# Designs tried in a protein design run: designed miniproteins, single chains. Part 65

Each design is a single chain, and the fold is of that chain. pLDDT is the mean over its residues in the fold that is shown.

## One batch from the design tools (miniprotein)

Design m2242
Fold by ESMFold2-Fast:
Structure m2242 (fold): chain A 89 residues (1-89)
Amino acid sequence: LQALADQYEARRAGALKKGDDDLAGYSLFELLRISREMGDVAREIELLKQQIKMIDEKLASPFASEKEREQLKKEKKRLEEELKKLEEE
């Protein structure tokens, strides 16, 4: 699992440098899934905070469509609820 996590971290870094937000988001999602499988709660919290930050940056864009904003707000709320549950442990 660590080798797979390292691979996705490298992909995310590369995607961010290229401006490939979809690949960066997918890589972050997979890293979160791997962290859950490993039971690494501290890493899971860190990755959830990073996902929330990325959504906030997209929501701050004045050019995001209304449909995109609704989807991003729903996703952010879901991630924030998940983060609160982990922080309560």
Scores: mean pLDDT 74

Design m2243
Fold by ESMFold2-Fast:
Structure m2243 (fold): chain A 62 residues (1-62)
Amino acid sequence: TAAEFAAALARAVGGMSEEAAARAGEYGNQGDADKAAAWLLEGNPAMGEEAARRGGEGLSRL
């Protein structure tokens, strides 16, 4: 699921909170790529906007 993918991403990237990963997955499940991307960036600001945007798009397609 999008939530499972987000949790795995949070663990793989490091420094991302479980809360932020869960919120990204939640919005991904709703098909809201922009909101999912915003939560990915909130969870790990070092990721950068472009990487977060791509992650949100991926989550919204799961």
Scores: mean pLDDT 69

Design m2244
Fold by ESMFold2-Fast:
Structure m2244 (fold): chain A 70 residues (1-70)
Amino acid sequence: SRIDELVEKIKQGLAEGKTTFRFPSSTDPLDIAQAIQRVIGPDKPLAFTFRREGDELVVTILNAPESVEL
């Protein structure tokens, strides 16, 4: 459920040309990584940066897919 919500958020953002995403600092980084991998696909390398900024977790996807299925 939580991972599915993250997947939809990432898909929507990527479809809009966004590559940087903000999540609550309570969000599990492993759930974010799994969501990104599900969006990009299992055969693609997972490349992103992660940093914590106050109450937010800021994630930038470095290998954003050319197209995303919403």
Scores: mean pLDDT 77

Design m2245
Fold by ESMFold2-Fast:
Order: structure tokens, then C-alpha cells, then sequence
Structure m2245 (fold): chain A 78 residues (1-78)
């Protein structure tokens, strides 16, 4: 088992959450860039986590939830 990869994945998810928080306060133009960055970190976290069979589903689910929250926040800025 690679706990190190899971810890890195959780760190990336935390960065994605911070970007989502900034997205909610940003202008519509800035929000698109912040969404892209948050999505990229979430995808990278899911990619790293897939090597940990016990935790991959949890991390992938959390990554998907972050992306959904960021997408909702971006849509609300239209």
C-alpha cells in the first residue's frame, strides 16, 4: 500500500477546495480560470489515489464532489 500517494492526493483535494472557495468570490472571468485549476488538481488527486485500492473510491468521490461544487459556483456567476 502507498499511503504517501493517498496523502498527496488529499493535499491536492485541499488545494482544489481552496480554489473553489476563491472561485465563489471571483469575477466571472477569473472564475473560469479558477475552475480549470480546481478541476486539474481534483483529476490529479484521483489519478494518484487510483493506486491505493482501499482509498481510491473515497478520493475519486471527493474529487468529483469538489468539481461539482466548483461547476455549480461557476454557473451561478452567469
Amino acid sequence: MKEELTEKAEELLEKARELTKKLKEASPEEAEDLFSEAQAYAIEAAYLAKQDEENKEKIIKEAAEIVKEAAKALEEKK
Scores: mean pLDDT 79

Design m2246
Fold by ESMFold2-Fast:
Structure m2246 (fold): chain A 90 residues (1-90)
Amino acid sequence: MSVKELLEKAIELLEKIKEILEKTDPVLAELLGKQIALIKELIKRGDLKTALEELGSAAEFIIEYAEEKKDKELLELAKEIKALIEEAQR
């Protein structure tokens, strides 16, 4: 899988996390939406390194949030994003 394909899959998972959060934490969902928009613009510009760093930061934040809230669904989705980022950095 190309780096761009891995990034697109990671963004799909972040958008799924955002949809889940819209029901439980609308403020966090809105902030995540802004970060997703930034990541998409970085990818369009070909700044894949910064896009990976921003995705990594988002995934780590959601992992911490999900562990605190004991939300297994959010935790699994965020871990999938982290795995895709690690694959893209190989």
Scores: mean pLDDT 84

Design m2247
Fold by ESMFold2-Fast:
Structure m2247 (fold): chain A 80 residues (1-80)
Amino acid sequence: NEVLEKAVNGIVEGDDSAKVKEKGKTSAVIERASSNSEVKLEWDEEKKTVIAKESTKELTLTVVLDEEGNVIDASVEPTK
C-alpha cells in the first residue's frame, strides 16, 4: 500500500527516535521513544484513506490521510 508506506516513511524521517515495530499490507506500528508513544496506522479500503493514531498518557491524536497522502482530517482528544 503506497499511501501507508509513504505515511510510515514520513514519520520515521521526521523523528530520529521513531522505529518501525510492525509493517503489514494494511497496517503498521511505529514506536517513538522521544514522546514515549506508538503510532498505529491502518488502511481503510472502503474510504481509500490511512488512519494514523498516536496515543500518550494525556492525549490521543488521530490524523486521516487520503490516497494521495494529503491530511483531510485531524483531531485531538484526551486519552481515557
Scores: mean pLDDT 77

Design m2248
Fold by ESMFold2-Fast:
Parts: sequence; structure tokens; C-alpha cells
Structure m2248 (fold): chain A 60 residues (1-60)
Amino acid sequence: MEELKKKVLEIVDEIMAETSDLVEAYDRFNEKLFELTKETGVGITMEQSEEAIRKMLELS
């Protein structure tokens, strides 16, 4: 769980380094998250999703 949370936040950092457009960032995040879910077989929680979105808003 901790490792997955760290990976999700790292994905946000990578995306926000590449774009300042929140709509584009959100689309890229969903794509990477879908790929991560396929690789791990584990979905993120609603709380983890909210935290990631909050970080995107903070970095924008």
C-alpha cells in the first residue's frame, strides 16, 4: 500500500513537471494510473485519488 501511494505521487510529480495544464495533467494521470493498475492488479483507493488531485492543484 505504501509503495503504491509513493508511485502514484511520483506519477503526479512527473506529469506536473511536463505540463501546467490541469486538464492535460488529469488525462495523463488517468492513463498512467490505468497502466499501473494493469501491472500491479491493484486499484488505488478514493482517498489516494483525492490526495493525488490535491497535489496536482498545489503544483499548478
Scores: mean pLDDT 75

Design m2249
Fold by ESMFold2-Fast:
Structure m2249 (fold): chain A 75 residues (1-75)
Amino acid sequence: SLEEIVAEAREIARRILPPEQAAVVDAILDYALAHDDVEVLVGTLHQLAEEARAAGDEEAAERLRELAREALALA
C-alpha cells in the first residue's frame, strides 16, 4: 500500500538525513499520501535514493528504488 511505502521511506529519511531535511521529506510524503500523488511520491523516493547513496548507504538506496517501483505499480 502507499501507506506502507511512505512509512518505510520516513524511517529511511530519518536515519540518513539531518532532522530539518527529514522534516521537509515528511511534509512532502504527507502531501503525496493525502492526494494519492504517485508522481510526487516516486520523485521523492528517487531523490532519497540519491541522498542515501551520497551518504554511503547503498542498501537504503536500493530499497528506496524498489519502493519507487512498487509505488509506480500502484498507479
Scores: mean pLDDT 85

Design m2250
Fold by ESMFold2-Fast:
Structure m2250 (fold): chain A 79 residues (1-79)
Amino acid sequence: SPLPFADVPADLPYGSDLYHPAMRETLLEATRIGLRKAEELGVEEAVRLLREAMRLLEAGEDIDRAFRLIQEAQGLMHE
């Protein structure tokens, strides 16, 4: 998809769906695409949020927080 986070649902159910391997991979891919887009647009706050989200997802830590950071960054990029 040409748009960052197009493959990530706006609202994910709390719990198992966020922790599913396929959803984690989708979030990682969307985060990588979003990070590139944020850097191209010069949205420094979105870059910062997406880097933290990617770190959390790669480490398998606090996936709920990673998802919230992704949503916040997406909001900054789609004003």
Scores: mean pLDDT 70

Design m2251
Fold by ESMFold2-Fast:
Structure m2251 (fold): chain A 97 residues (1-97)
Amino acid sequence: MAAEEEGKKKAEEVKKLADEAEERIIKEGLSPLEVGRLMDKVVVATFKTMKEASKELAEEVAKHVVERILKAGRASGIEEGAEEMAKAVEKGAENYK
């Protein structure tokens, strides 16, 4: 019960961070290095949240973060780095199955 409530709260924060990072990357024309740093922060927050989330919530957060990372990568030209980050997030979520 407590773990589910805490996981849901952290999942909401991570989804918000991913949305804010994507918007900034698309609108502000950030450098590839700055894009990578923002996405790395989102990925780290996602992995921490997955440790306290249910498998279903972890998979939902992973899907949301992956979609944001790949979209940001395509918009900023860091496709290879974005794909690697996305795969790491997907594998993290799968380990909860």
Scores: mean pLDDT 75

Design m2252
Fold by ESMFold2-Fast:
Parts: sequence; structure tokens; C-alpha cells
Structure m2252 (fold): chain A 65 residues (1-65)
Amino acid sequence: SISVEQALAIVEEGAKKFSKEVADKAIAAARQAIADNADLPEDERARVGLGAATRAASEGFEKEK
């Protein structure tokens, strides 16, 4: 099972390939999604966080284009 700490570490590591602005938005989106879903099991919260980070990074890239 994936923990919230592991998910955030994955997001932070993956974000290193983006600009700091996009990276910060992706990390913030992951943390917010995890907080908004505090009622879910930890592994499900972790997956929601990863999904939110991916969407935020994609939106950031598209908006800068």
C-alpha cells in the first residue's frame, strides 16, 4: 500500500522536471486533494493526491503555451 508521505515524495521528485511555479502548483494540488479527502483510507488519499498533482502540472503546462 502507498502512504501519503510516499505519494508526496513521488510528486516532489516528479515535479523536479518542471519549472518551480508548475512544481509548486502540483505539490499544492496534491496536498489540497489529500486534505479534502481526509475521510478516505490512506492509500486511496495518496492516489487522489497523485492524480491531482498530475492534472495541475498538465494544466500549468497548457496555460503557459
Scores: mean pLDDT 80

Design m2253
Fold by ESMFold2-Fast:
Structure m2253 (fold): chain A 62 residues (1-62)
Amino acid sequence: KEKEIVRLETQRLFLQIARDTELWIAETSRNPEVVAANEAAAKELDARIEELQREIDKLKKE
């Protein structure tokens, strides 16, 4: 149980780093298509982070 929580928290951290990278590319790019694509990718990563957070919360409630 604790090992599963740590594993999921580690996965969440890597997704957060990926999201921040996508947002940084969007922020520094002058190409509106690149900005839109990387912002969309960041939103998708946010959804995955939220899903992992729900799984972590379920395990902690047990």
Scores: mean pLDDT 81

Design m2254
Fold by ESMFold2-Fast:
Structure m2254 (fold): chain A 120 residues (1-120)
Amino acid sequence: SLEEKFREIGLKAQEFFLKALEEYDKMRQLTPEERLEVLKKIADEFYKILDEITKVALESTDPELKEEAISMINSLKDFFNTLFDEALQRLEGPLREEVEKLRDEFNKYADEAIEKIKAA
C-alpha cells in the first residue's frame, strides 16, 4: 500500500515535470508578468508533490521507503532547479529577483522536509 502510493507519487511527479516543461516552453509567448504567474503556479504544484512525498514517508516505519522518499525529494529539487534556472537565464532586475526568491524558498522547504523524514 505505501509502496503503491510511492509509485503513484513518482509517476505524478514525472508527468508534472513534463507538463511544467511544456508550460515553460509556452511562456516564450507571454509577458514577463504572465511568465512570473505561470512560474508561481508551477512552484505551487511542486510544493504539493513534495508534501505528498513527505506525508507518505512520515506514515512509514520502513527505513528503505524513507530513503526512497529522500531520493524522490532530491530528484524533485533537481527538476525544480533545472526549470527555474532556465527561466532565470532570460530575466533581469526585479523579475529575476522574484524568481530567485521562489527557487531559494522551495529549496529551503525541500531541505527542511528531508530533515523531518531523517528525524522521524
Scores: mean pLDDT 83

Design m2255
Fold by ESMFold2-Fast:
Structure m2255 (fold): chain A 74 residues (1-74)
Amino acid sequence: SDLEGALKAVKERAEELAKDPEMAEEAKRTLELANQAEQLYKKDVSLGIAALNQAEALARKAEEKKKEREERRK
């Protein structure tokens, strides 16, 4: 489903962030939120979606921070 696809995508984003030692904490938090979203989804779809949105927001913020840092490297 679209929701399962979004969960997979955010977990993949967290794994990509985890390759960067400076993003390890953000990657771990994103994975924790994604796992929480998966567990909540089994009990209440709306709660699962809310947790997924939080995971996606954290991943986006971390990715923006990483991009800004990389752009400063020459």
Scores: mean pLDDT 82

Design m2256
Fold by ESMFold2-Fast:
Structure m2256 (fold): chain A 95 residues (1-95)
Amino acid sequence: SELLKELEKLIERFKEAVKKKDLKAVQAELARIGKIIYEIMKLLEDKEPILKQLEKIDEEVEKIGDAKTEEELKKELEKLLELLEELLKLIKELS
């Protein structure tokens, strides 16, 4: 419950950072999200759905690193946000 509330808060901060085009804030919030996900994963009995979603997130993070234009970067950041929101829903369903 407390870890889920922290994850929700971090995803909202990530969303604001994307809106502001603040790449440093995006990277900082993504790192914090990763730490909270790690702690949540330790508490879950069935990790497979979360691991599959994390694979999609990792692929999207690579695409962000490879983005050559501001428009590509924005598109990939918005996709990453969607994947993070889907991850949150999955964790709530497994809790």
Scores: mean pLDDT 83

Design m2257
Fold by ESMFold2-Fast:
Structure m2257 (fold): chain A 92 residues (1-92)
Amino acid sequence: MSLETIRELAEKAKEALDAGDFDTAKRYLDQIKEIVDSVLSTGENGKFLLFLDGGPEGLKLAIEVIKRYLEKTGPDADYESLIKKLEELLKL
């Protein structure tokens, strides 16, 4: 949705995951993936926008929620790749 940050999407995914709604959690994680993939496609300007929009705390929450999702649902190469992308963004 317009104006939703990675942090807001991660908070919603966490709420859905805690409620046992894995389908809803997946939809929010897929939205985070789309944002991250878009940012990486636009280069440095997109990375800068991620830091302004939620800072490192939003990225850390997203990593935690994805790891918890994988623990409950099993390994997923796309989400494992997303964790690595988010960890690299945190190093900038």
Scores: mean pLDDT 75

Design m2258
Fold by ESMFold2-Fast:
Structure m2258 (fold): chain A 70 residues (1-70)
Amino acid sequence: MPSLEEQLQAVESEFVRRLAEAAGVTVSEADVANPTMALIMELAAKVPREELLALHRERRARIDEVLAAA
C-alpha cells in the first residue's frame, strides 16, 4: 500500500491534471508528478471561479478520504 505522503502526492497530481484540462493548457508529466505552487497559481488564474471552486472541493474530499483511511 502506498504511504500517506504518496497518496497525498497522487491527489495533488490529479488536481493539477484536472486544473490544466479546465485551463486548456498542456502540462508535462513531470509537472503533474511534482507540481510547483507557481504552476498551480498560473493554471488557476485561467479557470472560471465556479469551476475552480468545484475542483478545490473535489481535491479537499480526496484529501479527507486519504487522511480518514490513514
Scores: mean pLDDT 81

Design m2259
Fold by ESMFold2-Fast:
Structure m2259 (fold): chain A 80 residues (1-80)
Amino acid sequence: MIIEITLRGSEEVVREALDAIESTIKGVIPDAKILKRELRPGEGRLVIEVPKENADIAVQIAKGIAERFGVDELEIKVIE
């Protein structure tokens, strides 16, 4: 299952949140693959591939970290 995570906010907050999401997902879901990572001023994007049974956990990690770091906007798209 492919999950696209988009973060919007200040450059520093987005960078730190994106780094935390990537490292946490890799730590919790060892089989996770990072397919794409993009960082632009005000927007960060991470595309990951995870086992279907881990998709909900990956989404929860992204939401929790985005809330903790105070990103302005979080968009999550699940692609089968």
Scores: mean pLDDT 86

Design m2260
Fold by ESMFold2-Fast:
Structure m2260 (fold): chain A 58 residues (1-58)
Amino acid sequence: MSEEELARELRRITQEGVERGLSALEADRIGTEAYLRWAEGELTPEEALALARERVEA
């Protein structure tokens, strides 16, 4: 998965969270957490997406 592809998927997931009633600030925080943990080598792209989904679904 490319960085651009990961960024698009993270945005899609966080946008779904906003549509479910999450604040824009909280959605941004979730996306930023997942992206940074991937960028630091802590998570794979798939794990970053899974983290974002878990956070927005609650």
Scores: mean pLDDT 82

Design m2261
Fold by ESMFold2-Fast:
Structure m2261 (fold): chain A 100 residues (1-100)
Amino acid sequence: MRVFRWEESLTDPARNISVSVGVEITLEGEVLSARATAEGSAEYGEILERDLAAFEEWYRSMDREEIERILAEYRAYAERLAAAGLKPGASFRLEERELE
């Protein structure tokens, strides 16, 4: 089984805010983990939790062909961002692994 992991982080040292998001999903429409943390702002934490819940509902409603198409688009986007370089204080990662 193939598992796709998206991670993004943003740190604003001037405001003492740190935000991180991590999602693991399968081509079979499973969400294995979805995590969002915001340190230094409760308001950002609430927004991230709401957005993750909406994402999980949306993802579970897709068929396999649609999932594969979207994952290919996100992978291409992540590769373009990596090639262009990251903005200061922000990072994005897309990782693919196979479960036996």
Scores: mean pLDDT 58

Design m2262
Fold by ESMFold2-Fast:
Structure m2262 (fold): chain A 67 residues (1-67)
Amino acid sequence: SLGKKLNEVAKAVRAGDFDALRKIVSEIVGEETADRIVELARELAAKGFSPEAIATAVLDEIIRELK
């Protein structure tokens, strides 16, 4: 289900596991879009944003791409 995949996205972000994040997001929005979203997550992490803030930003981008 989509909800299960979104939970897996939040888990990957909290773990800092960008490889797992890319795999899960690719299954939802495709590889090209997933690469852009993973890059966003890496950039926010490098700037010192919290895992919760990064998860929110990533989930917002996924939802935007599905509309």
Scores: mean pLDDT 86

Design m2263
Fold by ESMFold2-Fast:
Structure m2263 (fold): chain A 93 residues (1-93)
Amino acid sequence: SSSLNNRINSLDSQANNLGAQAADLQARVDELERRFDEAVDEMGRLNREGRTLEGTNLVIEVGGELAKARTDLYNANNELNNLTSESNSLKNS
């Protein structure tokens, strides 16, 4: 059926686009996890220099960006799984 094939093609296209976005979001999470580790080390250095507020603010800022990136990735992966599942269900019906 042309209608069924059109829906499958639309879902596969959306899944491919979202898969690319999820890959970019994963790379961003990986970078932010490294930056968070660096921020924690820098906080330790700043604390030894008496710059505790600067160190705390740095960790809060990077931690907030990491939390947001993880949430965005989680949402993208859930949507990707839904699109892929629907496409596969239609292919098997």
Scores: mean pLDDT 90

Design m2264
Fold by ESMFold2-Fast:
Structure m2264 (fold): chain A 77 residues (1-77)
Amino acid sequence: SLDEQIQKLRDFLEKVADEAASKADEDTKKKLNELKKKITDLADKILAGDYSAVPEFEKTAKELVELAKEAGVEIKF
């Protein structure tokens, strides 16, 4: 289901953000924590039935993945 996919993707992105933050400088850690918080808030909205949050979730996920890769995290989908 979409809800199951969103839950798994949220959990994956939170884990990626935490790994990236462990390798990053303080400014990058702050940005990763902001993106992580935004991902959790947007996922909660989608799981509550607000599917208008999906585009912002996708955009935020891409930003988080790009920043995590810059911080040295290997991401395989």
Scores: mean pLDDT 85

Design m2265
Fold by ESMFold2-Fast:
Structure m2265 (fold): chain A 116 residues (1-116)
Amino acid sequence: GTAGIVLAVYGHPSASPEELADKAVEAIEAAVKRFGQPTRLTIVAAGDISRRAAELAAERVKPLAEQVDIVHLDAEDPYAGFALAIEEAERRAQELRKTHPDLVRVELLAVYVPGE
């Protein structure tokens, strides 16, 4: 069957975009290993660090999905950014389940890099 993956990504403003991208790729690769290659992969990134990390991760995971989309959200508050990313990712996952009834699975993933 076909599958979708939606990944919420948040890094604190002091976090490394490269470290966050590595964690995002690891989460996607683990999901692909468990559930098979997704037809659709959406990365939801809140804030500037997460935006850069999502772009890096998307390039690395292009061979693992038929379609890769990035959704960017503004996040100035480091305490709200992760919650915002998760909320939008859940909304996108629900929309995907509703609009693509041929998908047998839609997996929601989350990665977070804290700051000091």
Scores: mean pLDDT 80

Design m2266
Fold by ESMFold2-Fast:
Structure m2266 (fold): chain A 80 residues (1-80)
Amino acid sequence: SLIDEAIELSKKGEYVEAGKLLEKVDLEELRKKAIEEGDWNLVGMASLALQGIMSPVEAGKLLEKGDEKALMQKVLEKLF
């Protein structure tokens, strides 16, 4: 499935390519699967997209730059 492919890409650090697949899948199902796999970077990408904060591809670009803290900060700012 595209969800499984996105998880495999994330495990390889290919977050932009994973983000492109997230635009084609059910983000809530993807987030549940990412939680089961312990992939908190994908959980962050899906959560940002579900809240309308940024696209999954933009979130992937931040993760590839090593900007994981900024990604989590944007989630917290929108939820609280």
Scores: mean pLDDT 81

Design m2267
Fold by ESMFold2-Fast:
Structure m2267 (fold): chain A 75 residues (1-75)
Amino acid sequence: MIEELKEKAEKLLKEDETSPEAILLLIELAHEYEKKKKYEEAVEVLRKAAEMAAKISEETAERLLKYAEELEKKA
């Protein structure tokens, strides 16, 4: 599932960097990495999602960055 989510997210990101669907897929991808204790990869994906979300909603971007910080502490 991780590979499929990554492929879908990358495709959507190339089409629209502010796509809510792409942001949601990145969050799902980060959650899958977290389940496998791949915290560094989860943090990287969440930071990407936050960068995209910042163009739509600063509050959403801030929440995603806080989630990434929590995972960074576990890495």
Scores: mean pLDDT 77

Design m2268
Fold by ESMFold2-Fast:
Structure m2268 (fold): chain A 71 residues (1-71)
Amino acid sequence: MKYLVTVTDLTEEQAEKVAEEARKLGAKSVITRGSKYTVVATNLTKEQAEKLAELARKLGGKANIYEISTV
């Protein structure tokens, strides 16, 4: 099974760090800029998603984990 993590309410530096950690875990990550920065990371295992969400939370972001249904 694959998981998706969305992280919101980040500064630019925090978003870059979260995206880098996601990439090290083998995920695809995208940073989007609004009033705050958002990182979306895909293609994670459950363990990798939980680890990334914990890191994001420690940095002050909001993290949500979603299970991606493989057809």
Scores: mean pLDDT 79

Design m2269
Fold by ESMFold2-Fast:
Structure m2269 (fold): chain A 70 residues (1-70)
Amino acid sequence: EEERRELFQRELDLGVRLVQAATDLVIAKREYEKNKSEEIKKRIEGLQKEMDAVAAELRRLRAEWESLRA
């Protein structure tokens, strides 16, 4: 039970981070369209990398869920 609760909490936390990063990315892209600053461009790149990292962690977490259900 505790292990499942831990995995569920981690999945929720990662999901929230992914949604937040995606939202920030959309906002940053809109700002970059309006103001072509190098700082905003680097922020977009950072957000994209964060989304990729969170997606990789979610895939790992799903593998753990499947392992527990087997």
Scores: mean pLDDT 80

Design m2270
Fold by ESMFold2-Fast:
Structure m2270 (fold): chain A 74 residues (1-74)
Amino acid sequence: SEAKIKQLEHELRVLQADKDAGVLNEAQVAQLEDIQSRFDAGEADVDALLKEAVDLSVEVGVEDIKRAVEKVTA
């Protein structure tokens, strides 16, 4: 569906911005690159890609909170 493709494009854009800002760890960068390459290759299962992108966004948000706590307690 067009709506899911647009949501996936938005999620990937946000994750790419986080990568550019140095917020993602090495494993998260690898996950993003895998999702992005599969999307760019025309992967038919947009639902699976969207789920993976959303799951990564949640994980990044949790790690950002942990990093902020570590910085103030260091």
Scores: mean pLDDT 78

Design m2271
Fold by ESMFold2-Fast:
Formats: sequence, structure tokens, C-alpha cells
Structure m2271 (fold): chain A 83 residues (1-83)
Amino acid sequence: MFVLSEELVKALEAMLILKRPDMSREEARELAREMGEGKRPELAAEAAALVLDAAELLSFEFGVNITEVKSLEEIEELLRKAL
């Protein structure tokens, strides 16, 4: 079982906000936190895929390392522009 760093949890939250318009921002935040804490093992593969997609988008479009983004607002803005 892996626990995601705070930076990766923010990336996961941003991807859930952008990819899941059926979810509220509060629902995305709660789900990202639970996935990051390893409380949703059935969603581990989905969480990994979303984090990898975010990392590729940030690297490809902006040359930014996902671990260097410190705020949810910044990562959401960058990912929104890439998508």
C-alpha cells in the first residue's frame, strides 16, 4: 500500500475536478485524499493513471515537474490549459 505525497494528492484532486464534471469540488477533494491515504485500494490503479496523466501533461506542455507544483490552484490552472 502506497501513501501519495501532498503534491501528488493535489495533482489527483485537480485531475478529478477536470476529468469528472459529475463530481463536486468537495467530492473530488475527499476522494483524492482517501486514494492518497490508501483507503480506496479498489481505486489504486485509477489513482495511479490520473497522477501519471497529470505528470505527463505538466512535463509535455509546460516542462514542469509535478512534485514542484505547491498549490492546488496552480496545478489545476496548468492542467486545465493542457487539457
Scores: mean pLDDT 78

Design m2272
Fold by ESMFold2-Fast:
Structure m2272 (fold): chain A 82 residues (1-82)
Amino acid sequence: SAVEEFIKAAEEFAKNPTADNGDAFAAAFTKVVDLYLEGKISKEELQEVIDKLEEIAKKAKTEAAEEGLKNAVKELKELLEK
């Protein structure tokens, strides 16, 4: 699923924050956002994604990767508040 691909991309970006892994993470993030806005991902599923991303961010190899993951969490939380 797009959610599983996004979590995998987030884990790989946290462990190995290369430009390629950052691009993969950004692409997977956009796909999850699009699916949520289309009503294909529930609020409960998006909350589970947020919770997993917060745990992944705590394990990020670099402060820059942690910031990128935390920014994604912030964006997804803003979607839930609408």
Scores: mean pLDDT 87

Design m2273
Fold by ESMFold2-Fast:
Structure m2273 (fold): chain A 102 residues (1-102)
Amino acid sequence: SEEEKLRKEIEELEQAAEELLAKIEEIIAANDDKQEIVRAVQEWGLEQIAKHPEFSGLVTALEDEVLRLSQEDLSKQEMLERLRAFVERLLQAYKQQLESQL
């Protein structure tokens, strides 16, 4: 039962991360100005934390990464590639943390 619970938590985390990433990608695609992207992501993040406080750490990490990437001289495509890689690393770290509970 504990292994089944852990598996479900990992699956839910992976699904949440994919949905959060997809929404940020939509925001990036819809905005040409880096500052507008940062603002839109922050506004979205506040709403997501209110709805799903259990994912507040993930949402905040994504907001911080978008802000960091916006300060680099990157194209929107490069920002998306860097953000995808960041999410993959973050998910792996969270999965390892959850698995360490067993």
Scores: mean pLDDT 80

Design m2274
Fold by ESMFold2-Fast:
Order: sequence, then structure tokens, then C-alpha cells
Structure m2274 (fold): chain A 66 residues (1-66)
Amino acid sequence: ALRDRIEAELREALARGERRVTIRLPELDAATSAAIGDALVAVRPLLEERGARDFELVIEAGPATA
């Protein structure tokens, strides 16, 4: 699921010590926004434990070009 993918990407980035994760989406709708929110809620305790309070999540939506 999208939520599980976002959560996994966030956990992996934190494990690597990364401060920014970019997630590419075809469009941003209510369901996609809810999935992002749910993933962030799920990883919030981990973000607090890791001290990543300035961690940046970047969402890119729309058509992509080369």
C-alpha cells in the first residue's frame, strides 16, 4: 500500500542518516494525502527518538519528464 511504502522509505532514510526524502506521486488527491498523513503518524515516535525534528518530506505530484 502507499502508506506502507512511504513508512518504509521514511524508516530507511532515517536509518541511513538522511534528512530529506522525496516521494513522487502521479497526483495528490484525498486518498493519497490520507496515506501520507497515516505514514507520518506511524513514524512520528521514530522521528522523535532519532532527533530528526527538522526532517524534510518532499512530495512531488504531476507528470514527470526526463
Scores: mean pLDDT 69

Design m2275
Fold by ESMFold2-Fast:
Structure m2275 (fold): chain A 85 residues (1-85)
Amino acid sequence: SEEELEKKREEILAMSDEEVAALIEEYADLVPQSLVDDLRNAKTEEERLAVLLTLRAIAERANGNEELATLLFYEAAKLYAKLES
């Protein structure tokens, strides 16, 4: 549901720097360096959220959670489109 998706976005944005670093290390072979660079250069919560949604989508797909991964990639793409305008 949209309420569940909004709750998941809040959860992802609330991840600590330590939790994010651990996730990047766990999936290092799947996470492109450009995504790590985007996270380092994120200046706003919206920029950080877009990167974190993409990172979580990569992790969820790696664990076979394809439906959730697809939703997270879509939400990230929407934020990236908004940020590019």
Scores: mean pLDDT 84

Design m2276
Fold by ESMFold2-Fast:
Structure m2276 (fold): chain A 84 residues (1-84)
Amino acid sequence: MTGEELGEKAVELAKKALELYKEGRELLEKGGDPLKATGLIIAAIGDAIEAALLAKKALAQGAVELAEKAVEILREAGFDPSLL
């Protein structure tokens, strides 16, 4: 994989993590199924971890802009990729 390919995949997974986390949080806020909400949040955490690792690899290969974009999306979701 090129740094650009790693960065693009990191951005894709970061966006997926944000959407899953938002869906899980909205479900909890509405008093919906807590097991479903928890499953969505766990899936979001998994995607966020993978996105952060791919962003680090992309940055190491010089894909700075894509790596920074992935990190920013993860921060919007409340994840700190520096802790992964």
Scores: mean pLDDT 81

